# Ledger of designs, part 7: designed miniproteins, single chains, continued (3)

Each design is a single chain, and the fold is of that chain. pLDDT is the mean over its residues in the fold that is shown.

## One batch from the design tools (miniprotein)

Design m8212
Fold by ESMFold2-Fast:
Structure m8212 (fold): chain A 69 residues (1-69)
Amino acid sequence: MKKIKVTVKVPGKSPLTEQQVQDAFQAILESAGLKDVEVEATLVEEDISEDEMRENFKKQAKKAVEEAK
């Protein structure tokens, strides 16, 4: 089983959990045909906007798919 690490920046007081992010990335990888991958998600609280969070999430998702191949 291949393990990949993803780090997502979230604004303070975000309701997102590491488990929710992990599940979201796992679903993205499975939809791309990558089944034997374990995702380890880490949330980092930063003074960022929700728009910056969305851009970071997209970037990390693309990186995770590339790393999982």
Scores: mean pLDDT 76

Design m8213
Fold by ESMFold2-Fast:
Structure m8213 (fold): chain A 95 residues (1-95)
Amino acid sequence: GELAERAREVVRRLRELAMELLKVAKNVSEAIGLVLRAIGLEIDLELGADPVEVLREARRLAEDIKALAEAVGNDDLVRRADELIREVEEVLREM
C-alpha cells in the first residue's frame, strides 16, 4: 500500500543518512549501529511488518541519527535528520 511505500522511502533515506554519518563519526561503532537499525527496518518491511510500527521505530532512529550528527557538528546531517522526523510525524498524523 501507499503507507508501506512511504515507510520504505523514509527508511531508505535514514540508511543513507546513517551511512553519511559513518564517514564523519568519531565513534564508528555507534554509527554502524544506526546503519544496522535502518537495514533491520528495511528487512521488517520486506517481511510484511506493520508500516505504522516501522514508522514509529524510524522516528526513534531519526532522532538518534540527529543526536549523533549534532555531536559531530554536521549541520547538513542534522537538518536532513530533522526533515525526516517531520516527514514521519506528518505521515503518522494522516492516519
Scores: mean pLDDT 88

Design m8214
Fold by ESMFold2-Fast:
Structure m8214 (fold): chain A 89 residues (1-89)
Amino acid sequence: SSLDELLKKLLEEKKKEEQKFVSEIVSLALRGIGYTLSPDPRLREIGQQIIDTTKQAIAADNKGDMDKAKQYIEQGRQLDREAERLERE
């Protein structure tokens, strides 16, 4: 039925959103870890902050607060952009 097709589409969209969230968390965590290995202490500090924001995003998601989880991911992205800026000559 058309209703069953609509429900199936909504479930697929929710699964894609969850997969995107997991992918973004993993990507940010790996970048953060990379920065903590830098000889530049500023990059090491930002890397640790990125790792901390990914942990906070996971904690928020575990509490069912997806809006806060997304806010922590965006904070991590902003820190990553700052780190990239510092790496530029």
Scores: mean pLDDT 86

Design m8215
Fold by ESMFold2-Fast:
Order: structure tokens, then C-alpha cells, then sequence
Structure m8215 (fold): chain A 74 residues (1-74)
């Protein structure tokens, strides 16, 4: 329960960061890809043996980075 809530909060914070930087319309366009990228990276890092806290932090950075690059290519 606590883990899923932390994941949801991290995704929300990443979304709000992109919304503040690029605006709501652009952030909404990439919202699903942001969540999918975050969850994929988080799972990969946990499977690799990283702790919950480290996996959460790194997945957040990687998801934001990936979406930021995709927005800049548009």
C-alpha cells in the first residue's frame, strides 16, 4: 500500500514538473508515456536489486529525462 502510494505520488510530481515547464496540453499528451516509462524503469531497477528508495528516485529522474527528450524532438 505505502509503496504504490509513493509510486503514484512520484508520477504525479513528475507530471506536475512537466506541466509547469511545458504547459498542461503538452504534459497531458505525454502523461501515459511518462507513467509507463516510470513503472518500467522502477520495475527494472527493483529486479536488478536496488532498494525501493533508490529505485523510486532513479526511475523518477529517468522518466522525466526520457519525456523531456521526446518533447524536445517534437
Amino acid sequence: MEEEKAIEKAIEQAYNYLKGKYGESVADKFKEELEETFRREYQRLVEKGLSFDRALSIATILAIEKIDEEIRKE
Scores: mean pLDDT 83

Design m8216
Fold by ESMFold2-Fast:
Structure m8216 (fold): chain A 71 residues (1-71)
Amino acid sequence: MLARLEELLKKLVEAAKDGVEAVEKKAEELKEELEEVVAESQQANAEGRLDLVREALRLIAEAAKEIEKIL
């Protein structure tokens, strides 16, 4: 699941590059935050991994709202 979230994030960053610079910066911030969550997942047990997936989804939702404010 987390690898799939990274793929979706790559697409978001690519889409942002064609837009306003502020949107591109916000997408890069989200990428960095998700990379931290993925790194933590490498050493997490099954329960901790599910919590990290939930956190990743929360970060994506928050970033989407902030990007909407910029547009």
Scores: mean pLDDT 70

Design m8217
Fold by ESMFold2-Fast:
Structure m8217 (fold): chain A 101 residues (1-101)
Amino acid sequence: MEEKLKEIAERLRELAEELKKLAEESEDLELKNELLLIAGELELAAEAAEKGDVERAITLLKATAESAEETAEKFKDKDPETAEKLKEAAKELREIAEELE
């Protein structure tokens, strides 16, 4: 389990860096802010997972997935590519949360 939590933490940090890159490339200030907030949530979830706080990691993963889904819906017409990536990320986060339960 500890080894798996470290792998999850690494994957969450990877997703956070991808979202930060999308934020840097975005011309929409609102989308940029939402992407940076979601990236920050992913980093908090990664920290919880790395520390072995499974309950907190699950809670943060579910909250982050919801944030990503809401942002994807909001921006699906303005930036469909970023919206699709957020929807994919949210699905992955929910799958990780279920696997940890």
Scores: mean pLDDT 86

Design m8218
Fold by ESMFold2-Fast:
Structure m8218 (fold): chain A 107 residues (1-107)
Amino acid sequence: GAPSAEQQAAVDAQRARLRALAEAAREAALRGETSDLDAEEAEWLATLARAELGEMARSGTPAEVLRRVGELYAEAVRALAAGDRARAEELIEEARKLAAEAGKAAN
């Protein structure tokens, strides 16, 4: 079914946060504060995470899980922008585990 108002608000807030972090990474690269590669990786992850959160909301994922998965992806985007790929990988794996468990609970 369609997402509830609470689920829609949660996914919209998390997607807006991820977009803002991607924009911040690009701006940091323009200032020479991060590499173009690190900024591009951060932007790519933010794009993928926003798509995944939208799909999770459509699949009936609870608002609290959408917020937690969004928080983990936001931390991963910041880690990539800082060049910490190991930390980003850990956070992405945690986010994907939570998303998978939410999918099982919804069925």
Scores: mean pLDDT 85

Design m8219
Fold by ESMFold2-Fast:
Structure m8219 (fold): chain A 75 residues (1-75)
Amino acid sequence: VDPSYPAFRTSVELSQRIARLAADGNEEFLEKLEKLSKEFAEKYGPTVDASDLTPEQQEEMQKAVQDIVDEVEKK
């Protein structure tokens, strides 16, 4: 995880935006998020240990989620 204030703020905003879309019952977003989550779990397996997650992987995961949020909102 990048120990930068802007990166941390972006992560919080993404989390809030995800919660908002989920609370709104956006099926397209939920379906895409579930598919992405399953794909990552299948590709990398269980990632419960922080030592298994590199800052690069965490950033890439956040970016993928951000792309889904942007795509769903832009539809």
Scores: mean pLDDT 63

Design m8220
Fold by ESMFold2-Fast:
Structure m8220 (fold): chain A 87 residues (1-87)
Amino acid sequence: SEEEIRKAALEAARPEAQKVADEFAGSLTPEERQRIADEASEIAADLAVRYAREKGLTPEEAVEFAKQLAGPIARWLALAAELDRRF
């Protein structure tokens, strides 16, 4: 089902998002990095499922796409969090 594909995409995205979020250990707390990793993983899974539906991708391709999106999204969120800490 689409829900099962999303779950698999989320599970695959999470380690990739966490890896990038943890690059910001010098400026962000462990709790902030976990929140960023969780949020990036959810966004990556949602985008991958939507894109797969639109383009007719297989479940495996959707999971791989989520893995590819998770890191860049986590980096964007981490940079935004660093900017928020300036005020």
Scores: mean pLDDT 87

Design m8221
Fold by ESMFold2-Fast:
Structure m8221 (fold): chain A 74 residues (1-74)
Amino acid sequence: MSEEELLEELREAVRRLLEAQFNKAPQSEIQALALEIAELVERLMEATGYSREEAEAVAMEIFTEEAKRFLAAA
């Protein structure tokens, strides 16, 4: 999988997590989405050679931007 494809999947997973949290989905659903995001971070590390800290920083940036967009639209 390409870096671009992984970043798109990560953005989509983050959006789903934010929607689930906003709609007060069951904790089990929220945990499943969080695990999916963690797996995508590991795949990003493998694809890019980033350290965990670098990959987590990328994921946090995506989360922050998607959260801002979500809150602005809500």
Scores: mean pLDDT 81

Design m8222
Fold by ESMFold2-Fast:
Structure m8222 (fold): chain A 72 residues (1-72)
Amino acid sequence: MEEAQKLLEEGLEAYRRGDARRAAELFQKAIDLDPSNEEAKKKLQQTLTSLAVAARLLGDDEEARRLEELAE
């Protein structure tokens, strides 16, 4: 649980730095260690949604669709 909490904190720091991809990786690792961590799940969904919006704006509709499915 402490390791999952540390990964969640590192993910939040990455997200604040604007590194959404790194944040998503860290949130996923936190969930892998503690599947009951609702905050990590919520933050992962928010981060994936933000990445999907960015992908759509860049014209990568396939990646956006994939990210939207993962967030839902």
Scores: mean pLDDT 80

Design m8223
Fold by ESMFold2-Fast:
Structure m8223 (fold): chain A 56 residues (1-56)
Amino acid sequence: SELERAARELADFGASLPPDREGIEQMSRKVRETAKELGVSPGTLKKAVSKVLAEE
């Protein structure tokens, strides 16, 4: 699904960010923008990203 592919791309993007406040904010903005493009809620996309990260 497109949601799963976007979640995978976001997981890779998040992994490239430093684990600090600025990195968290960049990730949050990217998730929100991608969710809007897909027509889903940011919460739905965050849940999909969490599943991808759990799979590693």
Scores: mean pLDDT 77

Design m8224
Fold by ESMFold2-Fast:
Structure m8224 (fold): chain A 83 residues (1-83)
Amino acid sequence: EEIRKKAREVAEEFLKEHPELANPQNDKELRDAVRALLDWLDEKGVPDYMRDYVLEEFLKLAGLDPAKVAPAYAFELAIRKSE
């Protein structure tokens, strides 16, 4: 629960810096927004254990169901963790 609260704060900080990414209208915009989020998390040094939660909280803030969308990006996120 505390991890999820911090992950939401991190997702809100990302959207405060990139408000144009808050409302993706199609799959391309969603992909571009998720990619920007993952690159931003890498640059800010966000711990790997939080990244899955930050992605889920970002998707919720964008009005999306993380259970339906997050699996499409889980493999890409896992590759980034292994790098």
Scores: mean pLDDT 74

Design m8225
Fold by ESMFold2-Fast:
Structure m8225 (fold): chain A 74 residues (1-74)
Amino acid sequence: SLQATIEAARQKLAEVYAKIRELAERDEKAVEDVQRAIERLKGNKGLKASKESLELAQELLDAVATIKKAEAEL
């Protein structure tokens, strides 16, 4: 259902925020770019579509995964 999709998107956003805070303690510079992405999401006033929210959440998750992988390779 549409409502279940919206809740799933919100849960993913919460997970992304948790991962970002975790990364903030490791690499301040890398986290600044991710924080900027969050500000874009918050600045998107009128965000109503669960699909759009899910796409933004996926973009943030991919960014966090990329940073984490880069840190592991350092």
Scores: mean pLDDT 62

Design m8226
Fold by ESMFold2-Fast:
Structure m8226 (fold): chain A 66 residues (1-66)
Amino acid sequence: EVEKVLKEMAEVIKKRLLESPETPEKKEILKLIEEGKYKEALEKYREVIGFPKEKIDALEKKLKEL
């Protein structure tokens, strides 16, 4: 299901953000994840920080298979 895959992506993003210095943009993304707004958090993370290439290819493949 789409929401399950988005939640998995959000967990990866959350882990990376916790290891990074805090900025207003990163705090906003973490808040969106906490509120269950995974799609919005994913879009903001992609535009502000970028994704880890290796893991995103696998997660995008899962989304495409839905």
Scores: mean pLDDT 68

Design m8227
Fold by ESMFold2-Fast:
Structure m8227 (fold): chain A 100 residues (1-100)
Amino acid sequence: SPIQLHELSFEELKELALEFLEKLKEDAKENLDKETYEKVKKLIDKTEEEIKKAKTVEELKEVWVEFLKELQKLVKEAFPEIDQEAFDKHIEELIEWIKA
């Protein structure tokens, strides 16, 4: 079973979020064209700085929700051929899970 987010300490949640973003940045570098990668990299770099500045779980959740919404927009603009309805559903499910 996946670890419940509410069972992790605030510092562990921040570390997990930063680790995830670094892995996402590496994946983006290998799989995206240079222009799309630079846009994703800027979003990730901004989000990492906001995560480091977060002082509460609520602030961390807000940063994460904003990141997912901005990432959703970038992916839909870069990959119009994807199943946009399925992608929107997955992002919305992630946002609801984070807000829970």
Scores: mean pLDDT 79

Design m8228
Fold by ESMFold2-Fast:
Structure m8228 (fold): chain A 87 residues (1-87)
Amino acid sequence: SKEIELVREFGERVIEIIRSSEDPEEIIKEIEKVAKEILSQITDPEVQAQLQALVKLAIELVRTESRDRTISSLRAFVDGLIRELEE
């Protein structure tokens, strides 16, 4: 599904951003940029809402958690959303 590939792309791009920068504010700015780009390609309002929730979670993790914990948590949530969309 196009939506599943877009959710996977979001996760991969966000993890790369988190790995490439030490500045939480720079990371958040880049996450918001990726989110806007990917959300513009999703037409299903349920998938849009789920991805918006994942974006908010990713930003919160960047602000509150270590890099390694943020990456592992984000992977788990992305994988969970992909499984939900495959049902």
Scores: mean pLDDT 86

Design m8229
Fold by ESMFold2-Fast:
Structure m8229 (fold): chain A 95 residues (1-95)
Amino acid sequence: SVSDTFYRILGRRLQLTTLTPEERAELDRILDEAVRLYESLSPEERLKKAREWRKQALETLLASDDPLSREAIVALVRMSAAEAIERAALNELLK
C-alpha cells in the first residue's frame, strides 16, 4: 500500500520517535492527502503529482537554513509521500 511504502521510505530518512506532536500531525495530514490523491487520480496523473510534490519538497529542503527545522522535516515527509505514490503507481503500470 501507499502507507506501507511511505513508512518504509520515511523511516530510512527520519527517526519517527523524535518527531514533535506538531510534526506528527503534519505527517498524518500529508499521508492522508497522499492516499486520497492516489485513490482519486489516474495512473498517469499519480506520477505527475508525485513528481510535482518531490520537486517542491526538494526546493524547500535546499532553501532551509536548518535541516532540523519543522519546515525541513515536513519537506522530508512530503518527499517520502511523493516517492511512495511514485513507487505504487509504477508497480500498478508495470503489471
Scores: mean pLDDT 81

Design m8230
Fold by ESMFold2-Fast:
Structure m8230 (fold): chain A 81 residues (1-81)
Amino acid sequence: MPEKTIKARDELSKELPLGVANNVAGTYVDLVERGLEEEAERLAKEGIDLYHKLLKEGYSIGEATSRTGSFVSKKLREILE
């Protein structure tokens, strides 16, 4: 696993479950390495905010995790296309 992804995952795991943190970290590093640092920061923040919002709205940890992962994957595709 790339060192940059591990570091990003560890920071994100303070606010997200490890599985989601790992996916968001991978997306973040991919965007940063492409020179899209502002998009990377925005997407990571939007993912964290969405996860917390879903929990507040009464979604389970599993459902919030699944929805957040799908959201960041979709946004990565939109940014890269």
Scores: mean pLDDT 77

Design m8231
Fold by ESMFold2-Fast:
Structure m8231 (fold): chain A 79 residues (1-79)
Amino acid sequence: MTEEQRLEAELSLVQMGVSIAKRYKDKISEEEKPEALEFLEKQIERAERIIRESKDPEIIREAEEVREEAERLKEELEK
């Protein structure tokens, strides 16, 4: 696996994780919010790493989009 293929695979996992969190955001209890926020923060960090390490403009763009989506979702959960 090339480095770019690894980054693309990691991006897909980040996108899936954020998508799942977004789907269930309204069902997350107050007790579960800290874990959900920590999960989203980790996805943001992973996306930021992909942006720094990737040389593919398309991968960078998609990583920026999912980072922004995760940041918005985090703000919604924090209120």
Scores: mean pLDDT 83

Design m8232
Fold by ESMFold2-Fast:
Structure m8232 (fold): chain A 91 residues (1-91)
Amino acid sequence: AAFDKAAALLEGAAELVRRLKEQGMSNEEIAETVKSLVDEAVKILESAGPEGARRAREVRETGDKAIELIKQGKYDEAVEVLREAARRLRA
């Protein structure tokens, strides 16, 4: 389902934050990568009817918060924000 695909993208983004940090990628490059995955999740949700469009707005807001946390070097907080968003989509 569209919600499961979007949730998987957010879960993937959270895992990728950890991997890219361990590889020494810059905060800006990690943030750009996460933004691309959030953008794809939002696009999938926007195509899933009125309920999907509402969830897309929530994912965008939460994703933007995660991106700002990454830029601040708060990776663990960003990972939790992304995982919580994914859990909400699966509920």
Scores: mean pLDDT 86

Design m8233
Fold by ESMFold2-Fast:
Structure m8233 (fold): chain A 66 residues (1-66)
Amino acid sequence: MITDEEIAEALALIWLGIANFLEKQGRYDDAIEAYRKAAEFAESHGLTDLARELREKAEQVERKKA
């Protein structure tokens, strides 16, 4: 019923939620780490488009940090 890829996507989205929360709190370093972990997890399970989006979000947060 639920595939391994669907479970991986759900876990990646949980990390995305954590990263968004940390970013809103101004915790940019922690947010960047969370986005990167989510992206690595998504990519390892074949979710390439999601992984790319998560990496782009990490880069955007890095630019805010300057």
Scores: mean pLDDT 79

Design m8234
Fold by ESMFold2-Fast:
Structure m8234 (fold): chain A 65 residues (1-65)
Amino acid sequence: MGEEALEEFEKSAKSMAARGKAGTPEQRQGLIESMKKLAEEKSKEFPEMKDKFLKIMEESIKEMQ
């Protein structure tokens, strides 16, 4: 179900954001790229929820910067 995938992505994004905040600028860049790839894959798998995945990604990236 798409809502479960969204919840899983939110948890993954929060985990990556926390690691990015605690890490070096290089680690943060790597985590941002990983998050973008994950959001793209999830958006391809659940196109009806694309906007929600992208919003979570954008918010998490902003929190890391």
Scores: mean pLDDT 81

Design m8235
Fold by ESMFold2-Fast:
Structure m8235 (fold): chain A 69 residues (1-69)
Amino acid sequence: GLRVVEVDLPPIHVAPEDRDAVVQRLAREGVELIQRLLAEGAVRVEVEISYDEDSGSLRVRVTVELPGE
């Protein structure tokens, strides 16, 4: 079976006017991470970015599926 590793980053507090710039930076870094992990043998990599309006913060989760033996 596959092994799953999940990493939740600490919340990133961001002003509404800066949100799009921060999201674009995180998206770029996420794509680079996905490409590297897939090249290193990961079967599936997901990066999820969500925004919480109530707290004004971005949440980032990375999920990596590795091949089982």
Scores: mean pLDDT 80

Design m8236
Fold by ESMFold2-Fast:
Structure m8236 (fold): chain A 92 residues (1-92)
Amino acid sequence: SDELIQKTHDITRHRPDISRKASEVFREIKEMLERGVSPEEIVEKIVEKYGLNEEARELVRKGVKALEEGNDTVAATYLLVALSLTEEEKEK
């Protein structure tokens, strides 16, 4: 969606640290899917490892589903937004 694309551009330009983490998460999810790990287990592992909140968890689930469907661009968008939400909550 245009709204998600705009958010992705804003995060990428202003928060390269979040963009780097999103790329790492994307790679880890892809590796786990290639090994036959279930989508639900992947979501749990990523949420625990990166300390994600409940809102970010839902976006990670959508990202994993997008990767299963071969939609890498949509998956990257969801993961970038998920990490952005989590980092904003950590920055008081």
Scores: mean pLDDT 78

Design m8237
Fold by ESMFold2-Fast:
Structure m8237 (fold): chain A 65 residues (1-65)
Amino acid sequence: TLSRGPEIAAKSATLRALIDRYKAGEMDREQFKQALMRELGISEQGAQKLLDAITNNAEVTVTLY
């Protein structure tokens, strides 16, 4: 059952854009973490987990569904 497909798609696009900017060197780790918290409304712990997964190229699905 689809609950909020458009919202999920929008959040996924925002996350992708933030990751691309961080990898392009447009923001540092602290700025990226703060942007994740601000734009996605997630906790500092959640933002840290995402940052660690992205930075360490860990086996983590970055797909939000």
Scores: mean pLDDT 68

Design m8238
Fold by ESMFold2-Fast:
Structure m8238 (fold): chain A 87 residues (1-87)
Amino acid sequence: VPPVVTVTVYVPESWSVDEAVEKIKKIIEEAKAKYPDATIRVVVFSRLPEEKVKEMAKKLEEVEGVELVSISKLDDGTYVVVFRVTP
């Protein structure tokens, strides 16, 4: 089984979509540099509204090797977005 590394990102309501995307991209690149042979699982907790969460997910899915796994909404209104990043 290939190694899997999980990184967790908290996106506050104050961040723009573009700011969130750029910060998450940086986290992905840092994780890939540290663990070049691992699949990176990215778990994003976001307080952004649904439309902005979907926009963020679409922009991140455009990044090479990034696959959107799921988008879920918790009872408190927090969105949980999961990405898989292949080596």
Scores: mean pLDDT 84

Design m8239
Fold by ESMFold2-Fast:
Structure m8239 (fold): chain A 96 residues (1-96)
Amino acid sequence: DEDEKAAKEVAEHLKSLTDISDEEIKEADEKLINEQKSETDKLIEKFRIYLREGKLEEARKVIEELENEKTRKALLESLERAVENAKKTLEKLKKE
């Protein structure tokens, strides 16, 4: 099944780039990443602190330290939304 293996490999590669499936999440959970779970939580907390302090570059650097692509993508989206919200709040405070 060389053709089937090639098709599967291509499909897995494309899925990794375009979408995250429930199966991929389940496989990551089965590995449990127990050692990195605490580290991931610490990095997320550090990210939140930097975000609140307006240290956007340091927050991005924390995201780069994460190996989990799903978490990195989610935090990047959160960073962009938090920046947008903070900017709106700042402009409202600056106005009155």
Scores: mean pLDDT 64

Design m8240
Fold by ESMFold2-Fast:
Structure m8240 (fold): chain A 55 residues (1-55)
Amino acid sequence: DMERIKKIAQILLDAGVAENETEALMLAKEILKNPKIADQLVNWGLLTEEQKNQL
């Protein structure tokens, strides 16, 4: 779902995990394939639990 990918990408940009929209979209697609990436970002303090729950 492209809307879900865009929503995840926006969260990654807002959190400063991605530097630009292209990087954010690529990371969003990888998170959808492997949700453990989102857990790791929370563990590193790069995402909040609230942001992760919106993915």
Scores: mean pLDDT 81

Design m8241
Fold by ESMFold2-Fast:
Structure m8241 (fold): chain A 58 residues (1-58)
Amino acid sequence: MSSQQLRDQVRDADRQGDGDRIFQLGQQSRQRGDTDSTRFAGRSLIDMGRYSDVAQIG
């Protein structure tokens, strides 16, 4: 999966209010060393109030 595909999936999950999906995508991004996509997922989790999830993905 490309960085752009991952960010597109985060946007779709954010529109659906699916914070669990965003957290999973953020963890996958972190494991791949994709800092930009990890930050993008983290921002969506912050907007949802899921601060514990943000702390886990960085």
Scores: mean pLDDT 83

Design m8242
Fold by ESMFold2-Fast:
Structure m8242 (fold): chain A 68 residues (1-68)
Amino acid sequence: SMMEQQRQDLENEADGLARLLVTVGAASEEEAEKLKEKIINGDQKALDEAKARVAAALAPQRAESQAA
């Protein structure tokens, strides 16, 4: 069913993001756990924030903007 698949997809995405946040040092284990809970409960802003934090931690692309 769509409800089961959507829940599974959201759980997998939330788990992956929480693990990445801790691994890259973008959040503590407590903060990552709270974001994961919010994402699973349908908080799109928490999902967007978690993605933004991971992207910022993994993006070495600042080098082009700071070529001095």
Scores: mean pLDDT 74

Design m8243
Fold by ESMFold2-Fast:
Structure m8243 (fold): chain A 65 residues (1-65)
Amino acid sequence: SEMEEILEKLIESAKKEPFVAKVERLSPTEIAVYLKENTPEAVRKATSLETAASILGLKLRVEVL
């Protein structure tokens, strides 16, 4: 499924960000991204990921450790 490929690429991209502590797939349509820090740069990137997920009909939760 193209949606699954896009989802995997989104997870891979998020994991490469230095401000991301971990990424968990909670369900076929839900992901949790855990941030190491709450900086403006990290918040902007997290918001971008939330927007991308929303466009795809996915739920993305952002949490700070």
Scores: mean pLDDT 77

Design m8244
Fold by ESMFold2-Fast:
Structure m8244 (fold): chain A 92 residues (1-92)
Amino acid sequence: MEEAVERVAEYAIQRDKELGIEITPEDREVIRRMARAAVEDLVKQKGLTPEEAAEEVIRDLDERYQRILDGMKKRGISKEEFAKRIKEAREK
């Protein structure tokens, strides 16, 4: 379980950094908590192993981040502008 949660959390943090989002210690704790909930839900609801659940979450994140990157390029939104909006949304 812990390895699966850490893998998902670290992956999400790396994707956020690629988008120009600064990750604070508080953000890291939130991301890790969300990763645990996502992995645990898939294990309980779908009967997946922790490793299978982590792979499914990572695939979902990949699709989401790719759509964000494509949308930013199409709209000409800077990474700095986008990072500010995401940080504000996470604080709500």
Scores: mean pLDDT 77

Design m8245
Fold by ESMFold2-Fast:
Formats: C-alpha cells, structure tokens, sequence
Structure m8245 (fold): chain A 95 residues (1-95)
C-alpha cells in the first residue's frame, strides 16, 4: 500500500525549495487555481485528476507531469499553459 499523497507532497516541496524557476512557475499555477477565472467544472476535473494520480502506481514525478498536462488541456490562459509546460520541462530534467 503506497501513501501517494505524502510522497507527492514531499517531492513537490523538495522541488519548490531547490529551484527558483520551479517556484516561480508553480506560483503562477497556484494563483490560477485560486482565481475566479477557473470554473467549478475545471476545478472538479483537476481535483479528480489529482486524486486518481495520487492513488496510482506512478512515481511522484510522473504524477506531477500528468497533472500539469491536465492543466494545459483544461486552461485557455496562455501564461498558465506556458507555466505548466515549463514545469513539465523542468521535471523531465530531474532524476
């Protein structure tokens, strides 16, 4: 039995502390998710995606990549899409 949520949060926090570029782009995504610009339907889809990923056998890195891919799919905001793409690029370069 894998505690996916804890592993995901620890991995995310490690990246947040180690990379200014990761922090900057994650803050753009965080502000977007907290904004009135995100529909309730989009928030529900993102929450369900995060739940399914955290309960999966995927690594924390793969879970984050798929979550940011879902943000790209569901968002019409070019700044948010670019931030998510940059986060995926940064994740692809870490072991």
Amino acid sequence: MKEGYLALMEYLYGLYRSSEEFRKNLEIISKYLQSDKVSDETKEKLFETLRELAESDLSPKEQLIKFFEKIIELSDDEEVIEAARKLIELLSKVP
Scores: mean pLDDT 79

Design m8246
Fold by ESMFold2-Fast:
Structure m8246 (fold): chain A 66 residues (1-66)
Amino acid sequence: MSQEVVDRGTQQLDQIASVASPDLQQQARRYQELLRQAARGGAPAESIRESSDGIVDYLTQKVKES
């Protein structure tokens, strides 16, 4: 749950950040902040999942537009 959501998000962020542009790194920071808030019980895991999905979508769009 919270721990697993944070772990999943951190793993994806690390991979994305490794190949991401500065623009995508900004999204990663926002997502990480959301994960941090959720770990404190601030945000539901569903919101974090949607945020993560948005980052993946952005990456996919960029790859297609390459």
Scores: mean pLDDT 65

Design m8247
Fold by ESMFold2-Fast:
Structure m8247 (fold): chain A 94 residues (1-94)
Amino acid sequence: KVSREEAEELRREAEEAIRELRERIREAREREARERVEEVERKEGPKAAERLRAALEAATALAEIGAEWEVVLLMAQGLSIEEAVERVLRALGL
């Protein structure tokens, strides 16, 4: 049986891992989004660029939720926090 203190520690570690995962996904997606928005603004003008920016921000938020869910699923399958996070990052090309 896991003690209350051990359970608390594991939860804190999982929360830290999920936060680091989210920050790394966000940084990678923001770089890609910036490059795409600049290209669209150059070719199709500022209104098209603004629509693309809004769509990419929404897509990034959905990707973050999906990545968190995948980490939880892998941990439920018996992977460690570190193994689950690394596998999800690798699948995302990070």
Scores: mean pLDDT 71

